# Designed miniproteins, single chains, continued (2): the designs that were tried, part 69

Each design is a single chain, and the fold is of that chain. pLDDT is the mean over its residues in the fold that is shown.

## One batch from the design tools (miniprotein)

Design m6386
Fold by ESMFold2-Fast:
Structure m6386 (fold): chain A 61 residues (1-61)
Amino acid sequence: MELPEEVREAVEKVFEEHKDELPKNETEVSKLERAMVAVVLEFPEYSEEIAALAKELLEKS
C-alpha cells in the first residue's frame, strides 16, 4: 500500500485512540467509524488505501 506516512499515521492514530477503549456501546463504535470517514474525506485521493487499511484494522478488532 502506497499511503503517505502522514495519512497512515492519521488512520492508525484514530483506531488506536478508540480501539484501546473497549467499544461496549454502539456510541463508541459509531464514533470510531465517524472518525474514519473524516480521515477519508480529508484525503480522498487515498480513499481506496484508507478503506483497505481500515478494513484490516477493523478485522483485527
Scores: mean pLDDT 66

Design m6387
Fold by ESMFold2-Fast:
Structure m6387 (fold): chain A 73 residues (1-73)
Amino acid sequence: SAAAELERLRARWEERLRALREQLKRNNQRVLLSEEEAAALLDAFLDRAAREEGLRAGAALFRAELEAARAAG
C-alpha cells in the first residue's frame, strides 16, 4: 500500500540523515544544511526511490505530506 511505502521511505530518510550526521561529526565537519539544501536532498532521495525501487505511491504521499506541512507553517 502507499501508506506502507511512505513509512518505509520515512524510516530510510531518517536513517540516512542519522548516518550523514554521524559521518560529518567523525570528520570534524559542521553541517548546517539550509532548508533549501535539505529540501533538494530529500527531493533527490524521493525521485530515486520512485524511479529505481518503484515506490512511486509512497514518494507521492511523502511529497504531499511535506507540501501540507509547508502550507500549515
Scores: mean pLDDT 77

Design m6388
Fold by ESMFold2-Fast:
Structure m6388 (fold): chain A 109 residues (1-109)
Amino acid sequence: MEEKEREEAKKEVLELAGKTAEEVLKVLAGDRSALPRAKELAREYIEKSKEYAKKFGVPESSLEEFEKSVEALTDEQLAGAVAAQYLLAKGEITPEEAAELVRRMEALG
């Protein structure tokens, strides 16, 4: 596989996750006008993640399982999950804070 294409894909997905986290943090700080953009960015993150997973040879069964997991979430829960995973990966929040972030977003949906 071409390493450069994989690196560019990872960067694009990470940037979308970061933008989703920024909007989710605004919502949780009381700016509810950020909620539509947070949901839009989270959906774009999922679409790009699926596209790159297919391109880089992730098994179809794994992709189907991922799609079912995403389908089970509300748009608010999805935005919360994307933001929590991004912030955890950067070491900016604890696992306990990540769970609380997702719970707070779930309460909006």
Scores: mean pLDDT 82

Design m6389
Fold by ESMFold2-Fast:
Structure m6389 (fold): chain A 68 residues (1-68)
Amino acid sequence: TVSEALAQAFALAAEGARAAREGRLAEAVDLYTKARDILSSTFGEDSWLVRELDRAREEAERRLREQE
């Protein structure tokens, strides 16, 4: 269901945020990507929820590039 998809995406996004706080940026990007895929398949690529999560993923990717 949509509710189940949201719960799963939220859990993955929360794990991604934790990984980013702990400096595990590659893991954070992977977790955000998985959450984004669930949201985009449920609501479409241009939904506000997908756009918000894309922002978090891009920030983690930017931080990862800065460390390299």
Scores: mean pLDDT 80

Design m6390
Fold by ESMFold2-Fast:
Structure m6390 (fold): chain A 77 residues (1-77)
Amino acid sequence: GEDLLAEGGKALLEGRKEEADRLFAEGIRKLAPAVLAAVATLSAEEQAAARAHLLALADLFESLGLPKAAETLRELA
């Protein structure tokens, strides 16, 4: 998961937005079980804050022209 996020970051810096979007979406999906398990240990207030942060990150990815990564984050939230 983390390796795909690193590759996505490199692709984005190199202007390969379509490849970056795919790599970020795949990386997020692979990390999702670990993130969900971690969030499940939090209080309801902390879970709400975590969800808000995921949605904010999705909006950021969409603004960067990464719609697949943004949608994957929204599905996780």
Scores: mean pLDDT 82

Design m6391
Fold by ESMFold2-Fast:
Structure m6391 (fold): chain A 87 residues (1-87)
Amino acid sequence: SSTLEELRKLAEELLEEFEKELKEMVKNKTPISEFERKALELYLRGAAELEARARELNVPEDETRRLLDEFGRRFQEVVQELLKEYE
């Protein structure tokens, strides 16, 4: 597969892992402040992992930036949907 496909696969795996963790926090009635802190920590960790993997795979900078933007947008959509459980 292309290097960009490997990077997209990692982004999908991270999104699934983080959504599962955040859903478990909501299920366990974790306070909203702890949920928001964890969401920020996961986002920063995921972004760093994707940047590191992109460099390792020699993915072009512009493609890496677009993928990181898409990752951030999709992650925020997950967080916003889960935050509705606190309303």
Scores: mean pLDDT 89

Design m6392
Fold by ESMFold2-Fast:
Structure m6392 (fold): chain A 94 residues (1-94)
Amino acid sequence: MSFAEVIAKVMELLKPLVPEELQPLLDELIEQVRKSTDDEKVELYLVHVLTMLVEAGVLTLEQLQEIGKYVRQWRNGEISAEEFLEKVKEILES
């Protein structure tokens, strides 16, 4: 699974939590992520989405920080893509 595919799956996990008015923006960002071959741009799209959701009151700052921690662990090869996705799901279910 590519970096872009994993980040797109993270954004899909966020969909049920976002307000209806933000759903079209999230869908557009997921499509931009899927089209990107630049991992740095993909990471910036994720940061943008997470920041937007914190500003909207959908996520806490602590949830954003924890997701960022697991992105770093996954990118450093400390955890698999599958483990990263499970960790994100656990954070969002809390």
Scores: mean pLDDT 82

Design m6393
Fold by ESMFold2-Fast:
Formats: sequence, structure tokens, C-alpha cells
Structure m6393 (fold): chain A 71 residues (1-71)
Amino acid sequence: MEKFRRAEEAAKKVLVDAGVPPDLAERLARAIASGIAHGIPVETLARTLSRATGVPLEVLLRAARAAEEAL
């Protein structure tokens, strides 16, 4: 539980720092942490979320890697 929360916070910080709106950043951080915890590859997850939200792929890759490091 604690590690999952840390992964969400790590991803959220990267997204907010990159200019993603707070509500979207929170939702994306949760999706990223969940995806990484379920073994979805970082590149696949980032590409899927980029297509769904319009957030740049490089931002989502950084957020996903931050979440992975926190898990």
C-alpha cells in the first residue's frame, strides 16, 4: 500500500512539474502506478496514455520511470 502511494506521488510530481493540470496529473499518476504494478511495460503504458490524453510521450515516460523506481 505505502509503495503504491509513493509511486503515485513520484509520477504526479513529474507530471505537475511538466505542466500537466493537477486533476489530470492525479488521474494519470494513479493509472501509471497501477499499470507498472501490474507489469505493463513503461513504453506501452506511456504510449497508451499519451494517445488517450495528449500529454507528450517523453513526459509520460519520465513519470512512468519515476513510479517504477518508487515501487
Scores: mean pLDDT 83

Design m6394
Fold by ESMFold2-Fast:
Structure m6394 (fold): chain A 90 residues (1-90)
Amino acid sequence: DEKADEEALEILKEATELIKEGKYEEAIEKASKKLGVSRNGIFSGVFQILVEEEGMEKAIKIMKEAAKKLKDEETLANLDKAEANYKAAK
């Protein structure tokens, strides 16, 4: 479904910009409602876009700030592990 994939990417890009602005709750709620996916699905999509736009180190930093503000301990733990792995490979 070409239109669904295109629309999903646009929604995730909008959520990514809101996250960059510190509007974490708004970004997750809006994208989750529009796409009908879980918060974890939105985090995964946004993280992929942030890695492409800002690079791995900055993407991890932005997402950790979002996870801390949203009190998402599971996502924060996964991001801490990703950051440690990235730094160890560098």
Scores: mean pLDDT 79

Design m6395
Fold by ESMFold2-Fast:
Structure m6395 (fold): chain A 66 residues (1-66)
Amino acid sequence: SQFEADLAVAMVRIEAGVHLATGKPDPARVRAIGDKLAAQLRAQGLDDAAAAVEAEADALVARLEA
């Protein structure tokens, strides 16, 4: 559902936000957080939520590399 996708995006933002708050931003670490969460969601059959997490991680990486 859209709610599950929105919740999953919030989860990746929290995990990436903890990383960004505690040290120098690392795009590779943000991508790894997104990949891990997306894989867990796909294992549960939540493919739309996994795609939303991957898109959010990519957007965060793009902002860090700008």
Scores: mean pLDDT 80

Design m6396
Fold by ESMFold2-Fast:
Structure m6396 (fold): chain A 92 residues (1-92)
Amino acid sequence: SSNQRRQMDQIRQQTMDIISQTIRQRRSGSISVSQMQQMVDQVDSNRRQMQGQYQQMVQNGDLTPEERRQWDGDIISIQRMIDGIRNVINSM
């Protein structure tokens, strides 16, 4: 539905904003390891929510093949960013 599309776009934008803010705060030294872990957990929670909504939209036939490829790509990209930040935390 249009409401589900809007919610997914909001979650995606919020998730990208959190990642960008986390990177900026780490670069400036204004973020602790504990805060980075909390932000990563929030981003991962958002990714799981996006995945669930995406799967429901696919099941309902609400998405074009191109939209499916784009959302699959976005979810994979977010997961890679999470893994990258977790690797940084684990090396600190």
Scores: mean pLDDT 80

Design m6397
Fold by ESMFold2-Fast:
Structure m6397 (fold): chain A 66 residues (1-66)
Amino acid sequence: SNKEELEKIVDYAVKRLRELGVPQELIDEFREGAKKVIDSEDDIQEALDKLSGLLEETVGRHRELQ
């Protein structure tokens, strides 16, 4: 299903964030935001665009904290 596919993309993104040394608190915020996107967006492309934006925001916040 589309939801399962999006959840796998989120899991992969989380793995990459951990490899980059992103703090668990920011990863948890990303997962929470990603869940809201998946639960509220009916369009897969819009969901992917929003998930991409959340990922970029999370990475940006990590860089500012270093």
Scores: mean pLDDT 83

Design m6398
Fold by ESMFold2-Fast:
Structure m6398 (fold): chain A 88 residues (1-88)
Amino acid sequence: SPVERAVGLVLRIIGIQEDAKRAGKFTPAQRAEIISIIKELIALAAKYPDLTPLTISTIKTALKTAKELGDKKLAKELEALLKEAEQL
């Protein structure tokens, strides 16, 4: 189901964030994976608008973690994706 897919994607982002917090930084692979997952969540929310609040909340949490870890590149890309999600 779209809900089960969205939940799985959110849990994967949470796992990446916890790994990054423990390490004190995101790896390039982790940045690419978070961006890929968020793009998939935005595409799901475009088809299933009930997922839009979950998608926006997930991007905001990822952006907060990127800022806390000083990852300026990830933060900039997440701010662009947040703006895109807010237009849904």
Scores: mean pLDDT 91

Design m6399
Fold by ESMFold2-Fast:
Structure m6399 (fold): chain A 87 residues (1-87)
Amino acid sequence: SVLDILEEVIAEARRRVRERGASLEEAVKWLVLQIQERLTALGLEDLARALAEAIGRTYRELPADASPEEALERIAEVARRTAEELL
């Protein structure tokens, strides 16, 4: 399901920050690209676009002092809500 894809991709984004030394910006860019690629492959282009826009907005609105873990948790919540509203 779309929610399973979101869970998998968000979990990998968290691992990239925690275990591979990725910046929050690099993790968010990777996350958006993976969502767009995987959902577009399923024919869900409008949902892919809506999720990319919602994630991008959330990232830009984050407090400058937000931890990467707090940031990714907030992004995960927004992505799940957006997917649930559009499915």
Scores: mean pLDDT 86

Design m6400
Fold by ESMFold2-Fast:
Structure m6400 (fold): chain A 85 residues (1-85)
Amino acid sequence: PPVSEEERKKKLEEEIQELKNNLDKEKDPVARAAAEAVLEIYETFHSEEAVLEFLGRLYEAVLAGRETAEAIREVYREHLERLKA
């Protein structure tokens, strides 16, 4: 059966909590920067759509060769400014 909107929201909350719990154990600076950005976007907007839009932009940036922790933080800043506009 298809996942309900309520089940999807609950899954997102569980995934965010798991990211938060595992953040201190992440030693890869790139993965850590991506996880921190996802957490900050969710905590600011409480929106699955905002998180998915950021992940899409991050994926495009990685395809363009922007794979460093600094590049991920820059993508986060650009996305945050767009969401505040």
Scores: mean pLDDT 74

Design m6401
Fold by ESMFold2-Fast:
Structure m6401 (fold): chain A 59 residues (1-59)
Amino acid sequence: MYAKEVLEYASKKGLITLGTAYALILIGMDIDGSSKDELERKAREFKKRIDEIEKKKLK
């Protein structure tokens, strides 16, 4: 769930295509039962990186 939102956010920002975002979500969901916490950590890192890139462009 959280990873899905972050990947869709990245697609909306133009960093990845929507198709790529869905492919990554599906791969993550397939292994989610064993690595839910890892997917959540990755999602938080990704969103933070997106925000940093956007802020850096403004400076």
Scores: mean pLDDT 59

Design m6402
Fold by ESMFold2-Fast:
Structure m6402 (fold): chain A 68 residues (1-68)
Amino acid sequence: MEKALEAIERAGARLAVTRDPEAAARAAQAGMKALEQGKSLEEIRAAVEKAGGPEAAEVIVREVERAL
């Protein structure tokens, strides 16, 4: 879990530098909350996409999958 949370934080930081920092922060926060609640990867993707859009969802979910 800790490794996956760190992966979300790093992905959010990269998105903030190259895209909208507020949307990136919302996406990372939504992803971390869903992960801490034990949600599936599909539910994490849905939460991140709702908060920060489809590009943020793709990046963050990919990093979570690789960290697990």
Scores: mean pLDDT 76

Design m6403
Fold by ESMFold2-Fast:
Structure m6403 (fold): chain A 92 residues (1-92)
Amino acid sequence: MLRERLRELEARLEEARADPSTPEAERVRIVGEYLAARLRVLGEELGLPELYRAAEIYERLGREARALRPEELAELQKLLTPKAEELEAWVK
């Protein structure tokens, strides 16, 4: 189910990139949902529970179409920086 959602979100993200008329709020929603879904898949496959927490933050930002709060940014930095190598692995 998560992989199916990722495929749908990737398609939406590509559409948003190709269409300059896509509103900024909609672009933020799509990016937030996409990142959340990717982090959940990585968290499950790599056994990294910290990624589920990072996914929750991105999902909330996408749903609300807003900027990161300083507290949320600090939490993301703490969760993602130690996992940078694993995160780069899923980009390739």
Scores: mean pLDDT 70

Design m6404
Fold by ESMFold2-Fast:
Structure m6404 (fold): chain A 66 residues (1-66)
Amino acid sequence: GELEEEIREILERHGGDKLSEEGRKELARFLSERLGVSEELAEEILSHARDLEQALRALELLKSLL
């Protein structure tokens, strides 16, 4: 979907498989704005997921509950 494409673009700008601190903060801000969740919550989900796919699934589930 559009959300997944925008996330991929952010990752590609920040080295793909590895996020810099700047990339992680940019992604958290983006998700906060798009999903209507706090930036702090978005960072928490990203930090506790074992990989990006798990984080995306958790975020999709969260959006379906909102």
Scores: mean pLDDT 68

Design m6405
Fold by ESMFold2-Fast:
Structure m6405 (fold): chain A 78 residues (1-78)
Amino acid sequence: SMEYTIALFRSIALSAEAYLLRKRAIKLGDKETAERAEEVDKRLSEAFANKLSLAELQALNDEVEGELREIQARIDAA
């Protein structure tokens, strides 16, 4: 469906953001924040492999977006 396609593109964008945040955390020497970003990216990768329902994918996207905002705030404070 179109709704599923939109949710999937959002997941891909969030995965790319997690990857970039992980790279930034590594450059700052913040191992804890880098590991947190890696765990977010792994969760999204597992979702792609497991073909989640639309509702499950949307819920994961919302949760991951919140976590990435927290990670970004921590990096910006460094």
Scores: mean pLDDT 86

Design m6406
Fold by ESMFold2-Fast:
Structure m6406 (fold): chain A 88 residues (1-88)
Amino acid sequence: SELEEEEKKVRREALERLIELGVRQIDLAVRKTVLRRLLPKMDPAEREEAERELERLEREMEELAREEEEIRRELERKLEEIERLKKE
């Protein structure tokens, strides 16, 4: 049915967005880990710059986490609406 196709589309689109976010989260986590590991061995000037970069990475990770929550909430709302339309 058309509603079953819409449900599949909604789930697929949410999954694709979550996978894209997951890849970005992994990239940022790797960068953060590398910087934290190198930070004690850096020159003071390099360390200050690296600490600023770490703060930036942490802010980006927080933004991605909020985006993930919003995607999950949107998915839940859309699935509830589809369920209502199915009269199930």
Scores: mean pLDDT 86

Design m6407
Fold by ESMFold2-Fast:
Structure m6407 (fold): chain A 82 residues (1-82)
Amino acid sequence: PSLLERLIAANPEAAQRALDLARRILSNPYTKEDVRQLIAALRELGIPEPSLTHLLQWLEKETPATDFYLRMFALELVRALE
């Protein structure tokens, strides 16, 4: 199993909050606060900082490219957390 799968098993409450926030981001529209809350939930879950790069890049500057990578990350996260 991946590191993410192990972290989900260890902290299901933080995983559920991350899942709900990722689903919100994919459902449109989403806000900077939604992304900040997702980052906070992922940090609480124990996700390593390098894995948060795309989320942090979007917070620094919202562009079509950073939005695309954020949505891809959210989609992969939903698949992993379901």
Scores: mean pLDDT 81

Design m6408
Fold by ESMFold2-Fast:
Structure m6408 (fold): chain A 87 residues (1-87)
Amino acid sequence: SMEEVKELLEELIKRLEEAIKNNSSLEEVDRILQEAYMRMLEAKAPEEVLKKFEEAVRKGAEVYKETGDVKKGLEVTIEELKKILEE
């Protein structure tokens, strides 16, 4: 359901904010993002939500690639994920 998908996105945002606080590794962040994607597929998230999720991850990854800073990349991904919840 869409309610379940929104709850999963809210949980993901919280987990990513905790990852920033804990200085989590790229490997841990990747695992968190992959788990969230799989759970959204199981919840039958609409294709448009999945595409927006992928764009959020891609934008954060690009910032990480340019800066070498996991926190900066995650902050961008979190901002983009919050936009999905506003729709």
Scores: mean pLDDT 87

Design m6409
Fold by ESMFold2-Fast:
Structure m6409 (fold): chain A 55 residues (1-55)
Amino acid sequence: SAREEARKLLDPDGDGVVTPENAARVAEIARKHGLPLNGILDDELLDAAVEELKK
């Protein structure tokens, strides 16, 4: 699914925490969608990432 693909891209370890390499990308997505910046991949951040990644 698109959410699963977004999760794999932002958190390949599957621990629910954004990797340091992807922290900047997640912060940019969160800012664009008005979401808080906590470095965790909650459902709201994943949904925002799916919107940014889908065509």
Scores: mean pLDDT 71

Design m6410
Fold by ESMFold2-Fast:
Structure m6410 (fold): chain A 95 residues (1-95)
Amino acid sequence: MAKEKIIKAYKEIKSIPIDQLTVEDAERIVKLAQEILEAAKEMGNPELIEVAKRIYELAQKILELVKNGDFSEELRKTYNELVKLAGEAEVLARK
């Protein structure tokens, strides 16, 4: 279950387009980041837990930017970093 949660969360995050990001989408990204972190803790892999913590921090930053109406390059950069780290978490979960 934990591995499947991370894989599902990564796919769901990737499906949310940056150019259409709503507050509800940003809140969903935070929820998915929480699920990745919980699953990482269940798996007990320290590397995966550290990646998951960083994903959660980036997800919270995205929510703050979106709530403030900030759709600048900072939002795109933060989103791209989050997607990259979520992909790394998916790879670590498959090991």
Scores: mean pLDDT 84

Design m6411
Fold by ESMFold2-Fast:
Structure m6411 (fold): chain A 90 residues (1-90)
Amino acid sequence: MLEEVKKKLEELVEKYAEEAKKLPPSKEANLEMLKKLVEEAIEVLKKEPHPEVQEILELLERVLKILEESETVEEAVARLRELAAEVEAA
């Protein structure tokens, strides 16, 4: 089951990369695509009743909240870097 979840997440990252090639260089468009990717990842993970998946879900929900609450791309990037540092330190 975890291998299937990992594969689905890798496919979502690949979809994001392909969509990024299609769009003109716009920070706002990239933020919207990232939000969509995170929302899709959350839906995939919600269907998996595994404890390790719950920790990833909590992290992704925090990422989504940052993307939703940030008014600028710069604010979103700064807050995501803070979250990444917190996760790395834990």
Scores: mean pLDDT 69

Design m6412
Fold by ESMFold2-Fast:
Structure m6412 (fold): chain A 112 residues (1-112)
Amino acid sequence: SPLLEKWKEIAEKSEDPDERAAAYFRLAFYYASQGKPDEAAKYLVEGLKALREAGEPSRAATLFMLLVHVAKLEGVQDNLIKAVELARKIAEEEGDTELAREFDYLILTVKA
């Protein structure tokens, strides 16, 4: 898809962390919807790191709410849950305890 390639380009090349976060979030959700939770997990990690770089404290809460809402509407809850659990594991393996904690809250939200 031309739109998917544009999101990848923005995620990889944009100097604006807000633009990169938005692109990573879109890619994460796309891959979760395609049954690719491993790819989705990598993009979730990069997306939350970009949100942190952007310095907007409310963005994580907005992301949690949006992920739960869209997962329920699209019927991709199982793939999204797997992606978030894999993203949490990636954060833990990288030693990013704050990021791992953010994913713990997201896991609670998507399982509710």
Scores: mean pLDDT 79

Design m6413
Fold by ESMFold2-Fast:
Structure m6413 (fold): chain A 92 residues (1-92)
Amino acid sequence: MSWFEIIDKRVKEVEEALKNKSPQEEIERKFDELVATVHLMIHMEKNPELAEEIAEYAKKRLKELAAKFPEIEQITQRAIESIEWTLKLHKL
């Protein structure tokens, strides 16, 4: 499975929870799983250029999701900041 397919799968899990109007804690749990997956992918990626591409793709998908579902705007902002910090640490 390609890295973007893994991210897409996690984004879909969050989107399905939002469409089904799942409890906020369930949505946040799935969102945390998405963010944790992105962090792991960045840390395991040996190519710095691909690590940047993974981070940018994840941030783009998160912004698109928040545009469709305003209720996750705040957790999306925190996730984007977290991904950016992880990428910065990976480059050190």
Scores: mean pLDDT 83

Design m6414
Fold by ESMFold2-Fast:
Parts: structure tokens; C-alpha cells; sequence
Structure m6414 (fold): chain A 66 residues (1-66)
């Protein structure tokens, strides 16, 4: 995996964790896709693909918050 892809995955995970901390609950997939797309400057389709690849990392990070 390219360094750029790893960096984007890391930012996506951090963003999901941040949303979880702010709302106190797991965000909807639609909210996460939109937030990641806006934060990274990528399309919603690219954000969705990135989140799919990072699914296990996101789940683990969210679980660690509780």
C-alpha cells in the first residue's frame, strides 16, 4: 500500500473517532463518508472505498474509546 493511502486511512480512522467522541455514539455510514470526503478533499465514492478498506481499523479504534 502506498504511503499516501496509509496516511488517508489514518486520517479517516481519526475522523471517525472524533465524530464518535463528539456525538457519544457510532456515526451513520453516510455521515462518515461525507465527513471523510470533505476532510481529505476526495470524492464520496473514494471516501466510501477508503472506509471499506479501513473497516477493521475503525471498528478497533471505536471499541478502544469504550
Amino acid sequence: MSPETKERQKKAVELVVEIYKETGKEPSPEEVVRAVAEALGISEEEARRLLEKSRDEIRKAVDELE
Scores: mean pLDDT 74

Design m6415
Fold by ESMFold2-Fast:
Structure m6415 (fold): chain A 71 residues (1-71)
Amino acid sequence: MSKAEVKIERLEVTVDGKTVTTYAIQLSLTENATVETIEEALKKAAEEAGWKLSDEQIRSMAESIYEHHKR
């Protein structure tokens, strides 16, 4: 059983008098988490946070997270 839980929080930061939108990512992964389970969790969390990511961006992030987790 592979499990990945992702929470994304939308943050607004004021830089030089301008509001900039940024995102904080919180991860909870099991040893058996796969790129696909991370990708699915990221996609759902991004959609809930209103973060507009392409499928390619989500996949790239999932692969990066998986490689970092595997270390």
Scores: mean pLDDT 76

Design m6416
Fold by ESMFold2-Fast:
Structure m6416 (fold): chain A 60 residues (1-60)
Amino acid sequence: SPLEEKIREIQKKMEENVKKLREEAAKSTDPREQLIKLMEIIATIGEGFVEIKRLEKEAS
């Protein structure tokens, strides 16, 4: 369905963004930058879940 396809696209974007942020954190030797990247990962996951839940609610 179009809804399932949109949810999958959001999941894919989340996975790609998290992977990039994890790689950036792994390359950094600065604890402050590592913490900032961790917070960005958390924000990315949170935003993705909020968007998915919104789409599911609209389909109900």
Scores: mean pLDDT 84

Design m6417
Fold by ESMFold2-Fast:
Formats: C-alpha cells, sequence, structure tokens
Structure m6417 (fold): chain A 83 residues (1-83)
C-alpha cells in the first residue's frame, strides 16, 4: 500500500542516519521517537530501538548487510502491528 511504502522509505532513511552516527543510544532513540510520532505502540518503538542499538554494536557484519537486515526486521514488526 502507499502507506507501507512511505513507512518503508522513512525507516530506510532513519537506519541510514543511524549507521552514519557515532551515538548508538541517540540513533535508537530517534527511531523510537519517530515510531511513537507515527502512532505505533510503545512496545514496537522500544523493540525497534533495542534492535537498532544491537545492529550498530555488531562490528563483525558488513554494514550494507546489517542495514538491510535491520530495515527488514523493523518493517516486519510494523506490518505485524498494522495487521
Amino acid sequence: SNLLKKIEEQIEELVEKAFASDDTDKAGEEIRNWLLEQGFSDILALQASEITKMALGDTKKDKEKAKNSLIKVIISQVRQELG
């Protein structure tokens, strides 16, 4: 749907910004705050924040693979909440 496409594009932008940041806590908080602003649950926003921090802390992964994995996980959670 048009809504899901816009959400996907915004998540991709937020994840790109997160991986360009040296502050993992701030990056997680930015994703959490955006999800809350869009009207998603506190549980979803917290989970997305936590997985973002974990992805940013994993220096063993290729950055592109890590970004794509994080985007897929967050989008999956968003789709599950939307039904």
Scores: mean pLDDT 83

Design m6418
Fold by ESMFold2-Fast:
Parts: sequence; C-alpha cells; structure tokens
Structure m6418 (fold): chain A 99 residues (1-99)
Amino acid sequence: NERKKQIEELVKKLEELKKKAEEAAKNKDGIEAIKYMKEIYELLSSIETEEEARAVLRSLGDLPEDELEELSRQLVAKAEELKNSIEESEKKALERLKK
C-alpha cells in the first residue's frame, strides 16, 4: 500500500520534472536541464516490478493490455540496467579512492 502511493507520487513527479527539464533546455540552462534529467532517471530506476511499471504506464494513457505488458517489461529492464550502471560507477569511484 505504501509502495503504491510511492508509485503514484513518482508519476506526478516525473510529469513535473519532464516539464522543468524541457523548460530548462529551451532556456539554454544545460546544468539545470541535466539536474532534472538525472532526477527523472533516478525515479525510473526505482521501479522494481512489472506491476509497478504497468501502474505508471496506465496513468499515462489507455493502452491495450498486451501493449502494457510489453512496455512494462521493457521499462523494468531499462530501470534495472540504469540501476546496475549507477552501482558499477559508484563501485569504481570507491575503488579509485583506495590506496
């Protein structure tokens, strides 16, 4: 139940951040645009299950069930890939700090 509320908040935050990122890009504020894009990626990487992905996608439109299933699978795979990439980058940074 708490996780479901987090996903609903995630959807609203994604919509807000997307608009802010687009606005920053139009204003040629590259640093601000990158900041909002990073927050969007962090939110997407927090999706752990196909059920959560389906909830996010259903909030964006009335899609057929088979299309929702396929897109949910792709979204989870993408989020996991991003999470693993971030973890590997942090691990390498920590290893470089060791003497």
Scores: mean pLDDT 67

Design m6419
Fold by ESMFold2-Fast:
Structure m6419 (fold): chain A 61 residues (1-61)
Amino acid sequence: MTDEQYKKTAKEIADILLDAGLVTPEQAKTVEKELYEGFTYHKADDETLETAVKMVRQAVA
């Protein structure tokens, strides 16, 4: 469950940045990998993941 949630959140953030034109498709893959590794390393909780998505959406809007 937790690993799947980290992968889903990392991809969602990378897709938001790609759709906003802030990263290329190649950079989006790097961002997704780095975010997944960061979430896993820091053992991010559900609140941290939700806050990260919300902040990225607000920053690109």
Scores: mean pLDDT 83

Design m6420
Fold by ESMFold2-Fast:
Structure m6420 (fold): chain A 87 residues (1-87)
Amino acid sequence: ALSHYNQGLEAYKQGKYEEAKQHFIEAIKLNPNFVPANLNLGYVLEQLGEKRISFDLVFRRKLITPEDAEKIAKGEKPDLSDLPSAP
């Protein structure tokens, strides 16, 4: 989880948003309660034009499931409304 998270941060710093997305998704699959990975996935999705999902992850602080992360990886737009928010 932490290794993928750090790789995602480095990709993000280099403007490699699709690589950053993949790394943050893998971090979430390994630890779905990892708040920093959920938050930074939201920032990456904003850069990729996915404003609704970005809003849910960044401002509503939603913690997504591994299933939701896989759907986002495939370009799907899962409903995050009933998911728990980070503390």
Scores: mean pLDDT 79

